# Designed miniproteins, single chains, continued (2), part 66

Each design is a single chain, and the fold is of that chain. pLDDT is the mean over its residues in the fold that is shown.

## One batch from the design tools (miniprotein)

Design m6268
Fold by ESMFold2-Fast:
Structure m6268 (fold): chain A 55 residues (1-55)
Amino acid sequence: MKLSKEEAFNRFAKRIEEAVAKVRADPSLTREQQLARLLAETRKIMDEIDAELKA
């Protein structure tokens, strides 16, 4: 296993925090667009972390 459960959680949390900060920093996005962007980024981050755990 390439990542421990704790490392995977910390990495996920950091990437989510970065995604939230980027979305909130964009004043052109509506709340609906912000939520859609965050959902898409969350899925991408989960897929990337899952791939690293399987490697």
Scores: mean pLDDT 76

Design m6269
Fold by ESMFold2-Fast:
Structure m6269 (fold): chain A 94 residues (1-94)
Amino acid sequence: DLAIKYIEEGLERGLPLDVVVFKVVADFSKDKKKMEEFEKLAKELNLPSPEQIRLLFQEARDLVDDALRKMGVTPEEGDKIFNDRMIKRLKEIL
């Protein structure tokens, strides 16, 4: 499926937009051809590109890691917490 159709189907099922976008980036980043198709569609529809979405997640992640580090949590522990929460979130709404 094309990324935009995947987003539309996710939204129709009542999934939050941020979770649908995360799932698309996570799934499509493993397949170069699907990522290229998504980038073309994103440009045409003025959606954030998968690269821009990935950068936004990384920026948000860096801020979370800095906050957790100040609370005495290591970046490695923060990675595990973030990934576990995102996987759990996706599993609950799939």
Scores: mean pLDDT 54

Design m6270
Fold by ESMFold2-Fast:
Structure m6270 (fold): chain A 69 residues (1-69)
Amino acid sequence: GLLDEALRLAAEGRRHWREGTKEGYRKAAEKFKEASKLYQSLGQDESARSLHELANIAARRAGLPDLPD
């Protein structure tokens, strides 16, 4: 279901974050953003917000601009 997919995407994001490279942070940002959207679709606003923040941190570490609201 959507919750299982969101958990999988968040786990993949954390794996890429642990790589400690710009490319790893870029991929982490993408995965956290996708997970955030799924949590938002499920009405899990706290989890969606937390993952959106992690995506922004990962994007900054990759040298990318902050994600839109």
Scores: mean pLDDT 84

Design m6271
Fold by ESMFold2-Fast:
Structure m6271 (fold): chain A 64 residues (1-64)
Amino acid sequence: GTTTIVIETPNGETLVMELSDAAEVTVISSTLPQAEVEELAARISRVAANIPASREYARALAAE
Protein backbone atom coordinates (compact mmCIF):
# COMPACT_ATOMS: atom_id res chain seq x y z
CA GLY A 1 0.00 0.00 0.00
CA THR A 2 0.93 3.69 -0.21
CA THR A 3 0.50 6.48 2.34
CA THR A 4 0.14 10.13 1.34
CA ILE A 5 1.94 12.52 3.70
CA VAL A 6 1.00 16.20 3.69
CA ILE A 7 3.17 18.69 5.59
CA GLU A 8 2.13 22.30 6.07
CA THR A 9 4.60 24.76 7.61
CA PRO A 10 3.69 27.78 9.77
CA ASN A 11 4.82 29.96 6.82
CA GLY A 12 2.13 28.45 4.55
CA GLU A 13 4.51 26.20 2.58
CA THR A 14 3.23 22.77 1.56
CA LEU A 15 4.93 19.43 0.89
CA VAL A 16 3.05 16.39 -0.43
CA MET A 17 4.82 13.03 -0.49
CA GLU A 18 3.91 9.40 -1.04
CA LEU A 19 5.41 6.63 1.09
CA SER A 20 5.40 3.02 -0.18
CA ASP A 21 5.44 -0.16 1.93
CA ALA A 22 9.09 -0.53 0.82
CA ALA A 23 9.89 2.79 2.59
CA GLU A 24 10.39 4.58 -0.75
CA VAL A 25 9.47 8.27 -0.69
CA THR A 26 8.10 10.02 -3.79
CA VAL A 27 7.68 13.81 -3.77
CA ILE A 28 4.37 14.69 -5.47
CA SER A 29 4.35 18.46 -4.98
CA SER A 30 6.18 21.07 -2.91
CA THR A 31 6.43 24.81 -2.33
CA LEU A 32 9.48 24.31 -0.06
CA PRO A 33 13.09 24.85 -1.25
CA GLN A 34 14.54 21.69 -2.84
CA ALA A 35 17.18 21.26 -0.09
CA GLU A 36 14.51 21.18 2.63
CA VAL A 37 12.38 18.75 0.59
CA GLU A 38 15.36 16.38 0.20
CA GLU A 39 16.14 16.51 3.94
CA LEU A 40 12.52 15.82 4.95
CA ALA A 41 12.16 12.99 2.40
CA ALA A 42 15.39 11.39 3.67
CA ARG A 43 14.21 11.64 7.30
CA ILE A 44 10.81 10.10 6.51
CA SER A 45 12.38 7.27 4.50
CA ARG A 46 14.84 6.55 7.33
CA VAL A 47 12.07 6.51 9.96
CA ALA A 48 9.89 4.21 7.83
CA ALA A 49 12.80 1.81 7.27
CA ASN A 50 13.59 1.69 11.01
CA ILE A 51 9.96 1.31 12.17
CA PRO A 52 8.25 -1.46 10.14
CA ALA A 53 5.17 -1.11 12.37
CA SER A 54 4.54 2.37 10.90
CA ARG A 55 4.03 0.80 7.45
CA GLU A 56 1.68 -1.85 8.87
CA TYR A 57 -0.29 0.88 10.65
CA ALA A 58 -0.64 2.88 7.42
CA ARG A 59 -1.76 -0.27 5.58
CA ALA A 60 -4.37 -1.00 8.27
CA LEU A 61 -5.75 2.55 8.02
CA ALA A 62 -6.05 2.19 4.22
CA ALA A 63 -8.04 -1.03 4.71
CA GLU A 64 -10.73 0.81 6.73
Scores: mean pLDDT 70

Design m6272
Fold by ESMFold2-Fast:
Structure m6272 (fold): chain A 72 residues (1-72)
Amino acid sequence: ADELLAEANRLGTEAVKAYESGDYQRAADLVRRAGDLYAKAFEKMGDKETAEKVRNITDRLAEEYRAKAAAA
């Protein structure tokens, strides 16, 4: 679980940097990957409800970032 959270945090940080640099497509890909790892970590900790919420939030955020990339 700790390794998954550490990798998810790393990808989340990279997503923020990509977004700040205007690379919205990369930010979308990174936030989706971070969300998947966060969800897996929460599932391993027995918190399936939080895992599902994280997937839904990060999927929606990735879609918003991709739409922004298409508009840029």
Scores: mean pLDDT 82

Design m6273
Fold by ESMFold2-Fast:
Structure m6273 (fold): chain A 70 residues (1-70)
Amino acid sequence: VEEIRAQLKETVKWLGLTPEEVERIARVVQVTAEERNSPGVEYFRKAIEAARQGKIDEAIDYIAKGMAAL
């Protein structure tokens, strides 16, 4: 989880991703989590909300937790 979170933060900074783009990524992965009935669905929901508030670091943290739960 920590390694995934760190790599995601570096990737987002390197690509210059906006909060809107981070939200889009969270939405795409949420669909996969929903199809798999994964407990990660709740984390992706929180990631979308954080991204909408411009809290990119918080959104990435939730995405990493959701991916770890897949």
Scores: mean pLDDT 74

Design m6274
Fold by ESMFold2-Fast:
Structure m6274 (fold): chain A 94 residues (1-94)
Amino acid sequence: MSPEIQEEVDVAVFVLALAVLKLVARKKGDEKTAAALDKAIDAVVEAAPTLSAIEAARVGVKALAEALGKELPYEPKSIAEAVALAKKLVDESL
């Protein structure tokens, strides 16, 4: 796969992970966590055209942590780590 297509796939995978977490938050009636995930998705989508996939994902997890009033325990080095960190932040907030 071309590097350009792989970067867009990586962004799409991360956005999909955030969208799934938002559905879980809404199903549990946690509108604050759902709203935080909306802010994270918006931040990733806005950053993606000018940043690498991992840099856009880092912007997203920072936005999520800030919206949830939490500190980032680490900076993710991969899309898989960014997804795991987003899941951890949401799980701790539900």
Scores: mean pLDDT 85

Design m6275
Fold by ESMFold2-Fast:
Structure m6275 (fold): chain A 79 residues (1-79)
Amino acid sequence: MIKLSPVELYILGLIAANGGEMKKEEIIKKAMEKLGVSKSTINKAIKNLEEKGLIEVDEEKDTIKITEKGRELLGEISS
């Protein structure tokens, strides 16, 4: 079972709730407002989620997309 930090879990859930893909800047803004953490902390959480295969970063679009693995993990946690 993959263990997520509260920041990682929030970001993954946020992307899923917004149709599975969001602009990176919007994710950072919403996570900072909701969690009261630094932009650096959020960027580290995004990197960790990508390394775990739970999200895909699209540098061309500047968007982040949840993977099937990420959706399955949220289903296990939220259900």
Scores: mean pLDDT 81

Design m6276
Fold by ESMFold2-Fast:
Structure m6276 (fold): chain A 78 residues (1-78)
Amino acid sequence: SLDDIIAEARAEIESLKPAIEEALKNGDKKALYEQALKIGDIYLAYVKKATAETGKTAEGQAAEDAIRKEKAEVEALK
């Protein structure tokens, strides 16, 4: 269900919070970029599953393209 897809994405993002907090405390920009890329992967998986559930393929493709562009920009900053 869509609720299960949302719950899974939320749980995955919450699992990253300790690493993000540690990176912020230490001023570790590389670790922050790595966590940002992981968040991007979680959102890509969420969009793909939500698109399959809702059938909104055009909206899903636009969201995937936007996330992939942001991930490429973050990778370029490393």
Scores: mean pLDDT 85

Design m6277
Fold by ESMFold2-Fast:
Structure m6277 (fold): chain A 70 residues (1-70)
Amino acid sequence: AEAMPLERAREAIREALEANPELIPEMVEAVANSTPAATPGSLEMARMLIEAVAVLDPAAAEEIRAHLAA
């Protein structure tokens, strides 16, 4: 099957956030308190995370995106 490992991770993250939407603010804080490495893989993971969060909380997704762009 043609599937990226990141797609599976995105599905798992989305399921976890749907079950526990209170985790969305925790993820925003975690991103704010960490400095992710600027690699192609980490940027793609960040994009998928933002997309997953945006479905449930677009304001939190924008906050994550803004922090990663800094």
Scores: mean pLDDT 66

Design m6278
Fold by ESMFold2-Fast:
Structure m6278 (fold): chain A 58 residues (1-58)
Amino acid sequence: PKKKRLLQNDPVEFEKQRQVDINDGVEAFKNMTPPLPEHLAEPLAQEAVKLDEEYYSS
């Protein structure tokens, strides 16, 4: 996976990609029907990114 390679080879770019992924997740949740409220969209996006990171950080 792309992000696993960034973690191993470029931790600075990994941090940038993490932030992009979280922001994309928040926007996706806000664009659902019905839309998730902001206070739910943000923590859900953060947890989704965290779970993905755990999957390929090993």
Scores: mean pLDDT 73

Design m6279
Fold by ESMFold2-Fast:
Structure m6279 (fold): chain A 84 residues (1-84)
Amino acid sequence: MERIEFPDEPEEDLLTAAQIAYEEASKVDGTPEAFEEAAKRIIEQLEKLGLSPATVAYALMLLGYETGRPDEGLALAKEVLAKA
């Protein structure tokens, strides 16, 4: 299983990102549109909190994993890291 390695991000930041990702994953109804909207809400919420691109990428990977779309989550995570 491929995974992104994160530097020493604060534990509180990673826990916040995980909580938001899990809450947004629960709203995904299996459509690509619902996944895209959940990803946008995660990015907006974490950016408002001033969290790092690595923490945002972590949340997007969790969203993909929890919704059965790990490849899509990983692609978005890589895109966020590339734009940083």
Scores: mean pLDDT 78

Design m6280
Fold by ESMFold2-Fast:
Structure m6280 (fold): chain A 71 residues (1-71)
Amino acid sequence: SEELRRQLEQDLKATIEEARTLSPSQLRQIRDQALGLAERYRELSEQTGSERYRLFAERLERAAEELEALL
């Protein structure tokens, strides 16, 4: 839904802003969590054929890229 998409975008923005004040180890932890969740949604997308799960995976992969850029 559009509402869920907005929540994910807001969560990403908030995470990135807060991430600027986080230690490198905290940044790596959050990045790794995002990548792990992205892999899980990729699997669900393949199992179910759901475009929604594919979009979630892509969003989390972008979040991980943004966090990596801060390291």
Scores: mean pLDDT 79

Design m6281
Fold by ESMFold2-Fast:
Structure m6281 (fold): chain A 62 residues (1-62)
Amino acid sequence: AAPVLELDEERPSAEFYYKLGELALAQGRKEEAIRFYQKAIDLAPEDSPIYKKAKELLEKLK
């Protein structure tokens, strides 16, 4: 057992939504992917690579 449970808190992060968007896109679920990428962009700072990548993917889905 880990003394510090880093993933003990059940809060979604920008990375979490970004991965969900990738999964949805891989399944051809564009509407779901768009929602997840929007969430990732909203949660990620503009300085982050996740923000840039999610934004690019959202543009491709548009």
Scores: mean pLDDT 73

Design m6282
Fold by ESMFold2-Fast:
Structure m6282 (fold): chain A 65 residues (1-65)
Amino acid sequence: SVELTDKPVTLSEKDIDELVDFIAEVEGYKDPEVLEKLREEIKKEVAKMTSDEKDRLLKFLESLK
């Protein structure tokens, strides 16, 4: 059963940093300016995400460990 009251899922600065690090490693980004822009883009996207979308992203990050 689906609960009507969803638990708010939030991404911490650490979670965002882990995602940025993953993308940087995969793409070979070394430029701090590029990494900072990526981080800001991720933050902006996360801010408009639903709890379900954030939960999926967190599960993705956990799968990288």
Scores: mean pLDDT 73

Design m6283
Fold by ESMFold2-Fast:
Structure m6283 (fold): chain A 71 residues (1-71)
Amino acid sequence: SERQKQLQREFTSLVPAAMILAMAGEPVSDEFLQRVRDSSIEYASTLDPKKAKELIKQTEEMLKRVREAGE
C-alpha cells in the first residue's frame, strides 16, 4: 500500500542517519532515537507478524549500538 511505502521510506531514511552518526562518534539525542523506534513500530504495524517481530528486533539492536556509541 502507499501508506506502507511512505512509512518504509521514513524508517529507511532515519536508520542510516542514526548509523552514520554513531559510526562518526557523534552523540545521538534521545528524541531522535525515540523517533526511530516510533517509526519502526508504525512500519512494523503494516507488516506480517513474523516480519514485524524481526524488524523490531533488528531496530532495537541497531538503537542499542547507537546508544553505546554515544556514551
Scores: mean pLDDT 76

Design m6284
Fold by ESMFold2-Fast:
Structure m6284 (fold): chain A 72 residues (1-72)
Amino acid sequence: MSMEELEALARAARELGVDGEAATLIVSLAAQGKSDEEIARELAEKLGIPYSTALRLVSEVRRLAERRLAES
């Protein structure tokens, strides 16, 4: 991922009110090249939520980040 993509992802997580620890985990794993499915699995384990809920959250964060990049 580019620096701009990672920054957009971090901003999107903050805008959606994602917990700081969860937001940091999402950005860190994305920077490592992890898929949305891999990120969602880690997030589900850390937050104790269903995988489907975590995947939905990760997808929302990524969609918002991509939208912000497209609007630039």
Scores: mean pLDDT 81

Design m6285
Fold by ESMFold2-Fast:
Structure m6285 (fold): chain A 74 residues (1-74)
Amino acid sequence: MPKIVLDPSLSDEEKKEAIKEQMKEMIAAGYNPIDVLKLGAMVGSELGLSQEEIQEVIDEVLKELNIVLKDLPL
């Protein structure tokens, strides 16, 4: 399972950016996007990000990589 590594002492904005960048790198490395999005949401929650902040990060990753969840294999 892929792992997101970041400093928990970062601000919420820095945490969001760091999670976003690591998620993009994992998807580029060939990891399943659904698994990466789930991991990013889990790590964000563990680091104290709100559900709204986690959703913002997910939406930005999907937008920047032009990912359509319905087209991903289940």
Scores: mean pLDDT 71

Design m6286
Fold by ESMFold2-Fast:
Structure m6286 (fold): chain A 77 residues (1-77)
Amino acid sequence: MIDDDEVRLALATMIAGIALASKEPISLDELARLVGKAVGVDPETVRRWLEGKGPLPSDPVVAEAVRLAREAYEKRK
């Protein structure tokens, strides 16, 4: 339910935080792999969402996780 969705979102946020804290820049593919593992989605699909390509995620928790990951990635540019 909502609480379980919040846990999934917290995991995705934690993954994004780890990526931001790493000394080396994380690649888009590696970020997609980490987010995909956290939210249970194929990394290739997550990568396309991070690039703004393909169909958008229908799950609002997954959509928010992708948004947070994309913001984390863009802050490293």
Scores: mean pLDDT 67

Design m6287
Fold by ESMFold2-Fast:
Structure m6287 (fold): chain A 112 residues (1-112)
Amino acid sequence: SMKERAKKIREKYGDKFSDKTLEAAILLRYYLLTSKDVEKMIELLRELGAIIGKEPVLLGPITLIELFGGVAFRNLDPEGLLRFVEEVGADATIEVLGKYIDVDAVKKELDL
């Protein structure tokens, strides 16, 4: 389940990243894995990339190629995503993501 995946990320990376970064990255990962709207996922990644001055194709483990290459997207690396969220900023990530999901509802669903 997505809740079990969130728990495993917190257990594996809790000592390497702040609680706020873990929360923001787990919420972002939830959206990227559950959304069926590829265009909105690309818009979100562009907004986050713009905060750090990067084009979507230069977002490391998150690229337009990975969004269209379904196998790679399904196996999205949690550590790469955590590093990306750390660079963007946890609060900025949550603010942007709130345009695309109900953050409080997802946090409740995932026990964050």
Scores: mean pLDDT 75

Design m6288
Fold by ESMFold2-Fast:
Structure m6288 (fold): chain A 69 residues (1-69)
Amino acid sequence: EREAVAARYLAEADAELDRMVKEGRITPEQAAAARAEVSRALKDALANGASPELIRQTVDDLVARARAA
C-alpha cells in the first residue's frame, strides 16, 4: 500500500529531522521547512502513482538537502 509506505518514510524523515535539530545540526525553522517540502513531495508522488522506491528516494534526497543547508 503506497499510503502506508509514504507514512512510514515520512515518520522516518521526521524522526531524523528532529534528531538533527536536537543535535544542533539544523534549526527548528529549517526542519519545519524540510518537513513541509517532504510532505508536499510525497503527496505529489502518491497522486502520480510513484513506486515505493521512488518515494523513498524522494524523501532521502529532501532530508539530505536539509542537512546540507
Scores: mean pLDDT 76

Design m6289
Fold by ESMFold2-Fast:
Structure m6289 (fold): chain A 71 residues (1-71)
Amino acid sequence: MELSQAEKEALLGAAHARLLAEKGRSDFSPKELAEFMGISVEELAALAEGKLQPDDETLRRLLEKAGLPLP
């Protein structure tokens, strides 16, 4: 299955929002949240700005952490 850039961005936004809602409602420090998500602090900042372009492994990990179904 292939995900377009727009689909990846939409899934990343959904995953980020869900992880924040379920796990801390922003109680994590940026470093702790990035470690929980399995990404770097720089990647977390890019995700919050809608600029993150993850590889398939990173996207899959984020979706799994968010409890979203994988295609």
Scores: mean pLDDT 68

Design m6290
Fold by ESMFold2-Fast:
Structure m6290 (fold): chain A 77 residues (1-77)
Amino acid sequence: MDERVLEIVTEVARRVAPYVHNDEQAQELTRLARAIMEGDVERAREEARRFGEVAGLSPEVTQEIEDFAVRAAREIA
């Protein structure tokens, strides 16, 4: 369980890390990772959207991160 959770969170970080350039964006990534680790699908969706807004991502990229985060949170729940 813990190893699988770490694997999923690492994959999320790997996909999202290229968009992290400041402390505010790093904080949102931390909130997103926490929501995923807790299996909170609704919070993972909200934090993915907030990350997209804070990082200035396109709607398409934000939706891809949201879909990935929701899938990851469901796998942990």
Scores: mean pLDDT 79

Design m6291
Fold by ESMFold2-Fast:
Structure m6291 (fold): chain A 81 residues (1-81)
Amino acid sequence: SAEDEARIERALATLRTLSREEQALYGRILLHELRTVHHVPEAEVRRWGARLDAALAAGDEEAFLALVREMLAYAYQRHRE
């Protein structure tokens, strides 16, 4: 939805102002919430975790933000029918 898209864009804008350590913490917390709160299948969590680790190791902020966008979109798309 437009509201979810706006919420994602605000989150990404905030992340760009944070340190690399704070970005890493945010990504790891989000991944943990996807597993525990949103009950994402472990195989998908593992794939996202590998992508997160790769982006952080490379210092690739754009890859990190693209992954966060994907993870947030997944969480927010779980709407009531």
Scores: mean pLDDT 83

Design m6292
Fold by ESMFold2-Fast:
Structure m6292 (fold): chain A 97 residues (1-97)
Amino acid sequence: GREAAERGAELAVAHARAAAEAETAAGQAGGVIGALGGGLSAGLAGARAGDEEAARRAAERAEAGGRRAAEEAETEEQREAALLAGEAARRGALGAA
């Protein structure tokens, strides 16, 4: 119920923070911003909806965003950060269900 939705939102924020830390560690902001933004929005939307279908769609969008940002990445570190951001956002979205 409500506690699960609140826990999902906390998990989405925690995973988003971990993804942001990974991007900061890579020392590159440009290529990964899209994946972080899209994944974060998707994870939070899943948590707020409290709907398994919404969470699944949010997770799919987060994963796709991470992959696309990885394709646009100029360095290996940016690529790894993008994939980690997508995975973190995907887990946040699924945890929100």
Scores: mean pLDDT 59

Design m6293
Fold by ESMFold2-Fast:
Structure m6293 (fold): chain A 66 residues (1-66)
Amino acid sequence: VSDEEILEAVADIARAVLIATSKYESFEDVKKAAERMAKRLVELGMSPEFAEKLLEDTLKEIERLR
């Protein structure tokens, strides 16, 4: 498995957990958690552009579920 594939799997799991717990948190707290996730993924080697898109898509999905 490539580092890229591992990073994508980690991102998918983190995103799923964030979405699942989002209904128990304020949107501001969820947004901060999502931003921390994106920053960590960039630190691990994800492109900033991909991390930003993932952040945007995650926040849109959470907002849709409210």
Scores: mean pLDDT 77

Design m6294
Fold by ESMFold2-Fast:
Structure m6294 (fold): chain A 59 residues (1-59)
Amino acid sequence: SHSARAAREAGRAAAEGDAEAAAKYALQGTFVVGSRAALAGKGDEGSDRAGAGTAASGP
């Protein structure tokens, strides 16, 4: 669940041209075990910075 959201945020950031954000999320995914930052930012906290309200908002 949390991993899926992180992957989606990375894809979304890349699509918007946020290379820095996309690289950050991709790095966290690759370094899932060694990246303590990924654990600390997993879930709502990681999504919050990327725009939690934007993720599920519909037209």
Scores: mean pLDDT 56

Design m6295
Fold by ESMFold2-Fast:
Structure m6295 (fold): chain A 107 residues (1-107)
Amino acid sequence: SLVRLRFTVTVKSKNEEDVKKAAEDIAETFLQAAREAGAVSVRVSISLKKNEDGYYEGTVEVEAEFPEEKAREIGGRLSAALGKAMADVEKKYGVKVTLEEEFLPPE
């Protein structure tokens, strides 16, 4: 059977362009990592919102499906790649990044 991993990451800054670039960098890193890990399908969506406080908030939803027998190995690789991407964009763009939602394969 197939297993699905889903992560939701929020990127926040007063600069719209920094949020867009950070969200795109996170999405691209996840897409590459998932494909290299042998994901059967990968879905990425990015949405952007301007809050009343003058901050821009980008939401990156990333999802990958793969064979159940690969779940533990691939899950670890994807989580590590996402964590690195989050740290890299905080340093590069000065944005705040939050992991909102994470679904891991069952044990």
Scores: mean pLDDT 83

Design m6296
Fold by ESMFold2-Fast:
Structure m6296 (fold): chain A 89 residues (1-89)
Amino acid sequence: SEEVEKLIKEAGLLVQQGKYDEALELLKKALELEEKPSPETLLGLATFLAAHLGDHPETKPLLEEILKRAEEIGAPQEVIDLLRYLLSQ
């Protein structure tokens, strides 16, 4: 959704400022915003987390929640496999 994309962009600006905790809170909000997120939205959130917040202690639990939601919505196997790969790093 447009609101999720806006939150991801705002999180990117916070990462550029070194505000990692604030960026993570926006990504948590984005994940909770939609009852039925698309596989593309879940993958976008997960790749942002892995690329910019991979060292944060809350990132792994959030990636686990994203994987769980992707499985619940019946996301394509390719998306599930990529999410599992990101979680394994």
Scores: mean pLDDT 84

Design m6297
Fold by ESMFold2-Fast:
Structure m6297 (fold): chain A 70 residues (1-70)
Amino acid sequence: PEITLPDGTVVTLPEEATLEEIEERIREAAEGSEVERRIQVAGALTLVGRDGKTVVTVEEIREAVDRAKS
């Protein structure tokens, strides 16, 4: 499955991706893309789009992967 981030960056994930693997893929994509990454006080990883208005958490991406597998 693949996930499209708010700025249009596409992240390709294994079928059996864990939350940790998803976070690592996003980290790699954010470093090479227009996505700005923020780590919140609670330890949650939050990504914002190029315009700074759209926010995606690692949990949201995990849920999107689960939906894509359906």
Scores: mean pLDDT 55

Design m6298
Fold by ESMFold2-Fast:
Structure m6298 (fold): chain A 58 residues (1-58)
Amino acid sequence: KEEVKKAAELLEKLLNKELKKIEWKALNSDISKEQAEEIFKKLLEAMEYEPESVTLEG
């Protein structure tokens, strides 16, 4: 659960940067819990060791 929360925080920052121009508020509310879990799992595994690499190319 701790890793899931970390993934959620990173996801929030990632979505915020891109969705900030597209009203992240609407997209955030539209994202269902089921879709969020899928993204969390992928981000959790990827960012667990290389979270900084996400910002290197951004």
Scores: mean pLDDT 54

Design m6299
Fold by ESMFold2-Fast:
Structure m6299 (fold): chain A 74 residues (1-74)
Amino acid sequence: SDDVKKKSEKLLKDKEKKNKEEMDRRYREVVEGPPERAGELMERAMEEVKKEMEKGKEDTKKFKDDLMNKVKKS
């Protein structure tokens, strides 16, 4: 039934929203940091944010694929 697919889509949206909020907060914390080590700190922070974004996207894709496979089999 279609209701299972609708529920899985809502779950995905909720996860994406939470993941985006978490990353937004982390990015802000880094950007608002002390300027003394701005160059080095920013580079490390950007690397970490980039890795987290890539991981988040991969995790979301994996989660979506797994969820869709379960829905199709159900």
Scores: mean pLDDT 68

Design m6300
Fold by ESMFold2-Fast:
Structure m6300 (fold): chain A 69 residues (1-69)
Amino acid sequence: SPIDQLLAELNKLAAEYQKRLDELKAKYDQALAAGDQKAADEYWKQMDDIIQEAQKEAQKILAQIQELS
């Protein structure tokens, strides 16, 4: 069904964004442990940007699911 396809897309996007966030979080934690505040700030900014992007993409798919429901 169209809804099943959109749910599969949501799950795929969630997995892809979670992987990217996990990788950046690891880099952020390493930068903090090393006392590299500049690198930590840059990774934090990248994580924030990814979260904003993920929320916008999820909202688009959820709106399509709502229209089909």
Scores: mean pLDDT 88

Design m6301
Fold by ESMFold2-Fast:
Structure m6301 (fold): chain A 83 residues (1-83)
Amino acid sequence: LDETIKKIEELLKEAIELAKKAIETKDKKLLEEAEEKFKEAEKLYNLLLTHTALPPEVKEKLEKLIKEAKEEIKKAKEILEKE
């Protein structure tokens, strides 16, 4: 369980960093990587929710990271679409 939570956190943080870098470098490949990392994290999070009762603190932390990742990816898409 702890390993899965760490994996989700790592994937979400990587997605956020890749999305930010995509904005800075205007690189569509980095945006695609960010989206892939985010999708993997979301799948793992959904599996945890269906099979495990997560502590509220952990759930809140992961949901905040998911929201942040979604927002950064959305910003990157909007910026890159203008080019």
Scores: mean pLDDT 82

Design m6302
Fold by ESMFold2-Fast:
Structure m6302 (fold): chain A 72 residues (1-72)
Amino acid sequence: SVGERVRALLAQGEADRAQGEALFAQGRITEGIGHILRGIGDYFEAYLLIKKHPEEVPEELAERVKEALGLK
């Protein structure tokens, strides 16, 4: 479902963000940036799905995606 895809994209984005932050803590800046950019891309894809199918995504999940993108 669209909701399942949004949840998967949010989880992947959160995982990529966490990995990027861990790499920054290790001084691995270029690799960390790559993971942060992937996470942002996943959040943005999730946000576009929410915009196209707002009734198919739980409100709580939609708000989490908006917060991840700094839109809330």
Scores: mean pLDDT 85

Design m6303
Fold by ESMFold2-Fast:
Structure m6303 (fold): chain A 118 residues (1-118)
Amino acid sequence: MNTSWTLEIDLEGLSADDQGRLGTRLAEAVAAAPDDVVAQVVALLETAAELGLEIEELRFAAPSQAALDRVRAAVAAAEARGVRIRGLELSLAAPGEPESAYISLRGAVTAEDLARAA
């Protein structure tokens, strides 16, 4: 059965360039797996690692233990690649409550950005 839930993303903490790059990769991930929210979350975590982005908040209420374990593995892989996750809440959705996925992102500060701010 197709799930009716979606991945919610907050991009307000990102530069316009990072928003554009993330938007393009996310559109590709959604096109490849439009009904697989877990795959979309995994793709976003991989993209954050590729772009050097920091995750301000990740909230995920999984439809199954397998989905929860998959997102946990993707989080661990992203952190191993240097992604910083400030707020992390991973749970199983209770019977009768909706599944949910929410990610808030922020841009990483580079040494050049620090030099320009000084």
Scores: mean pLDDT 74

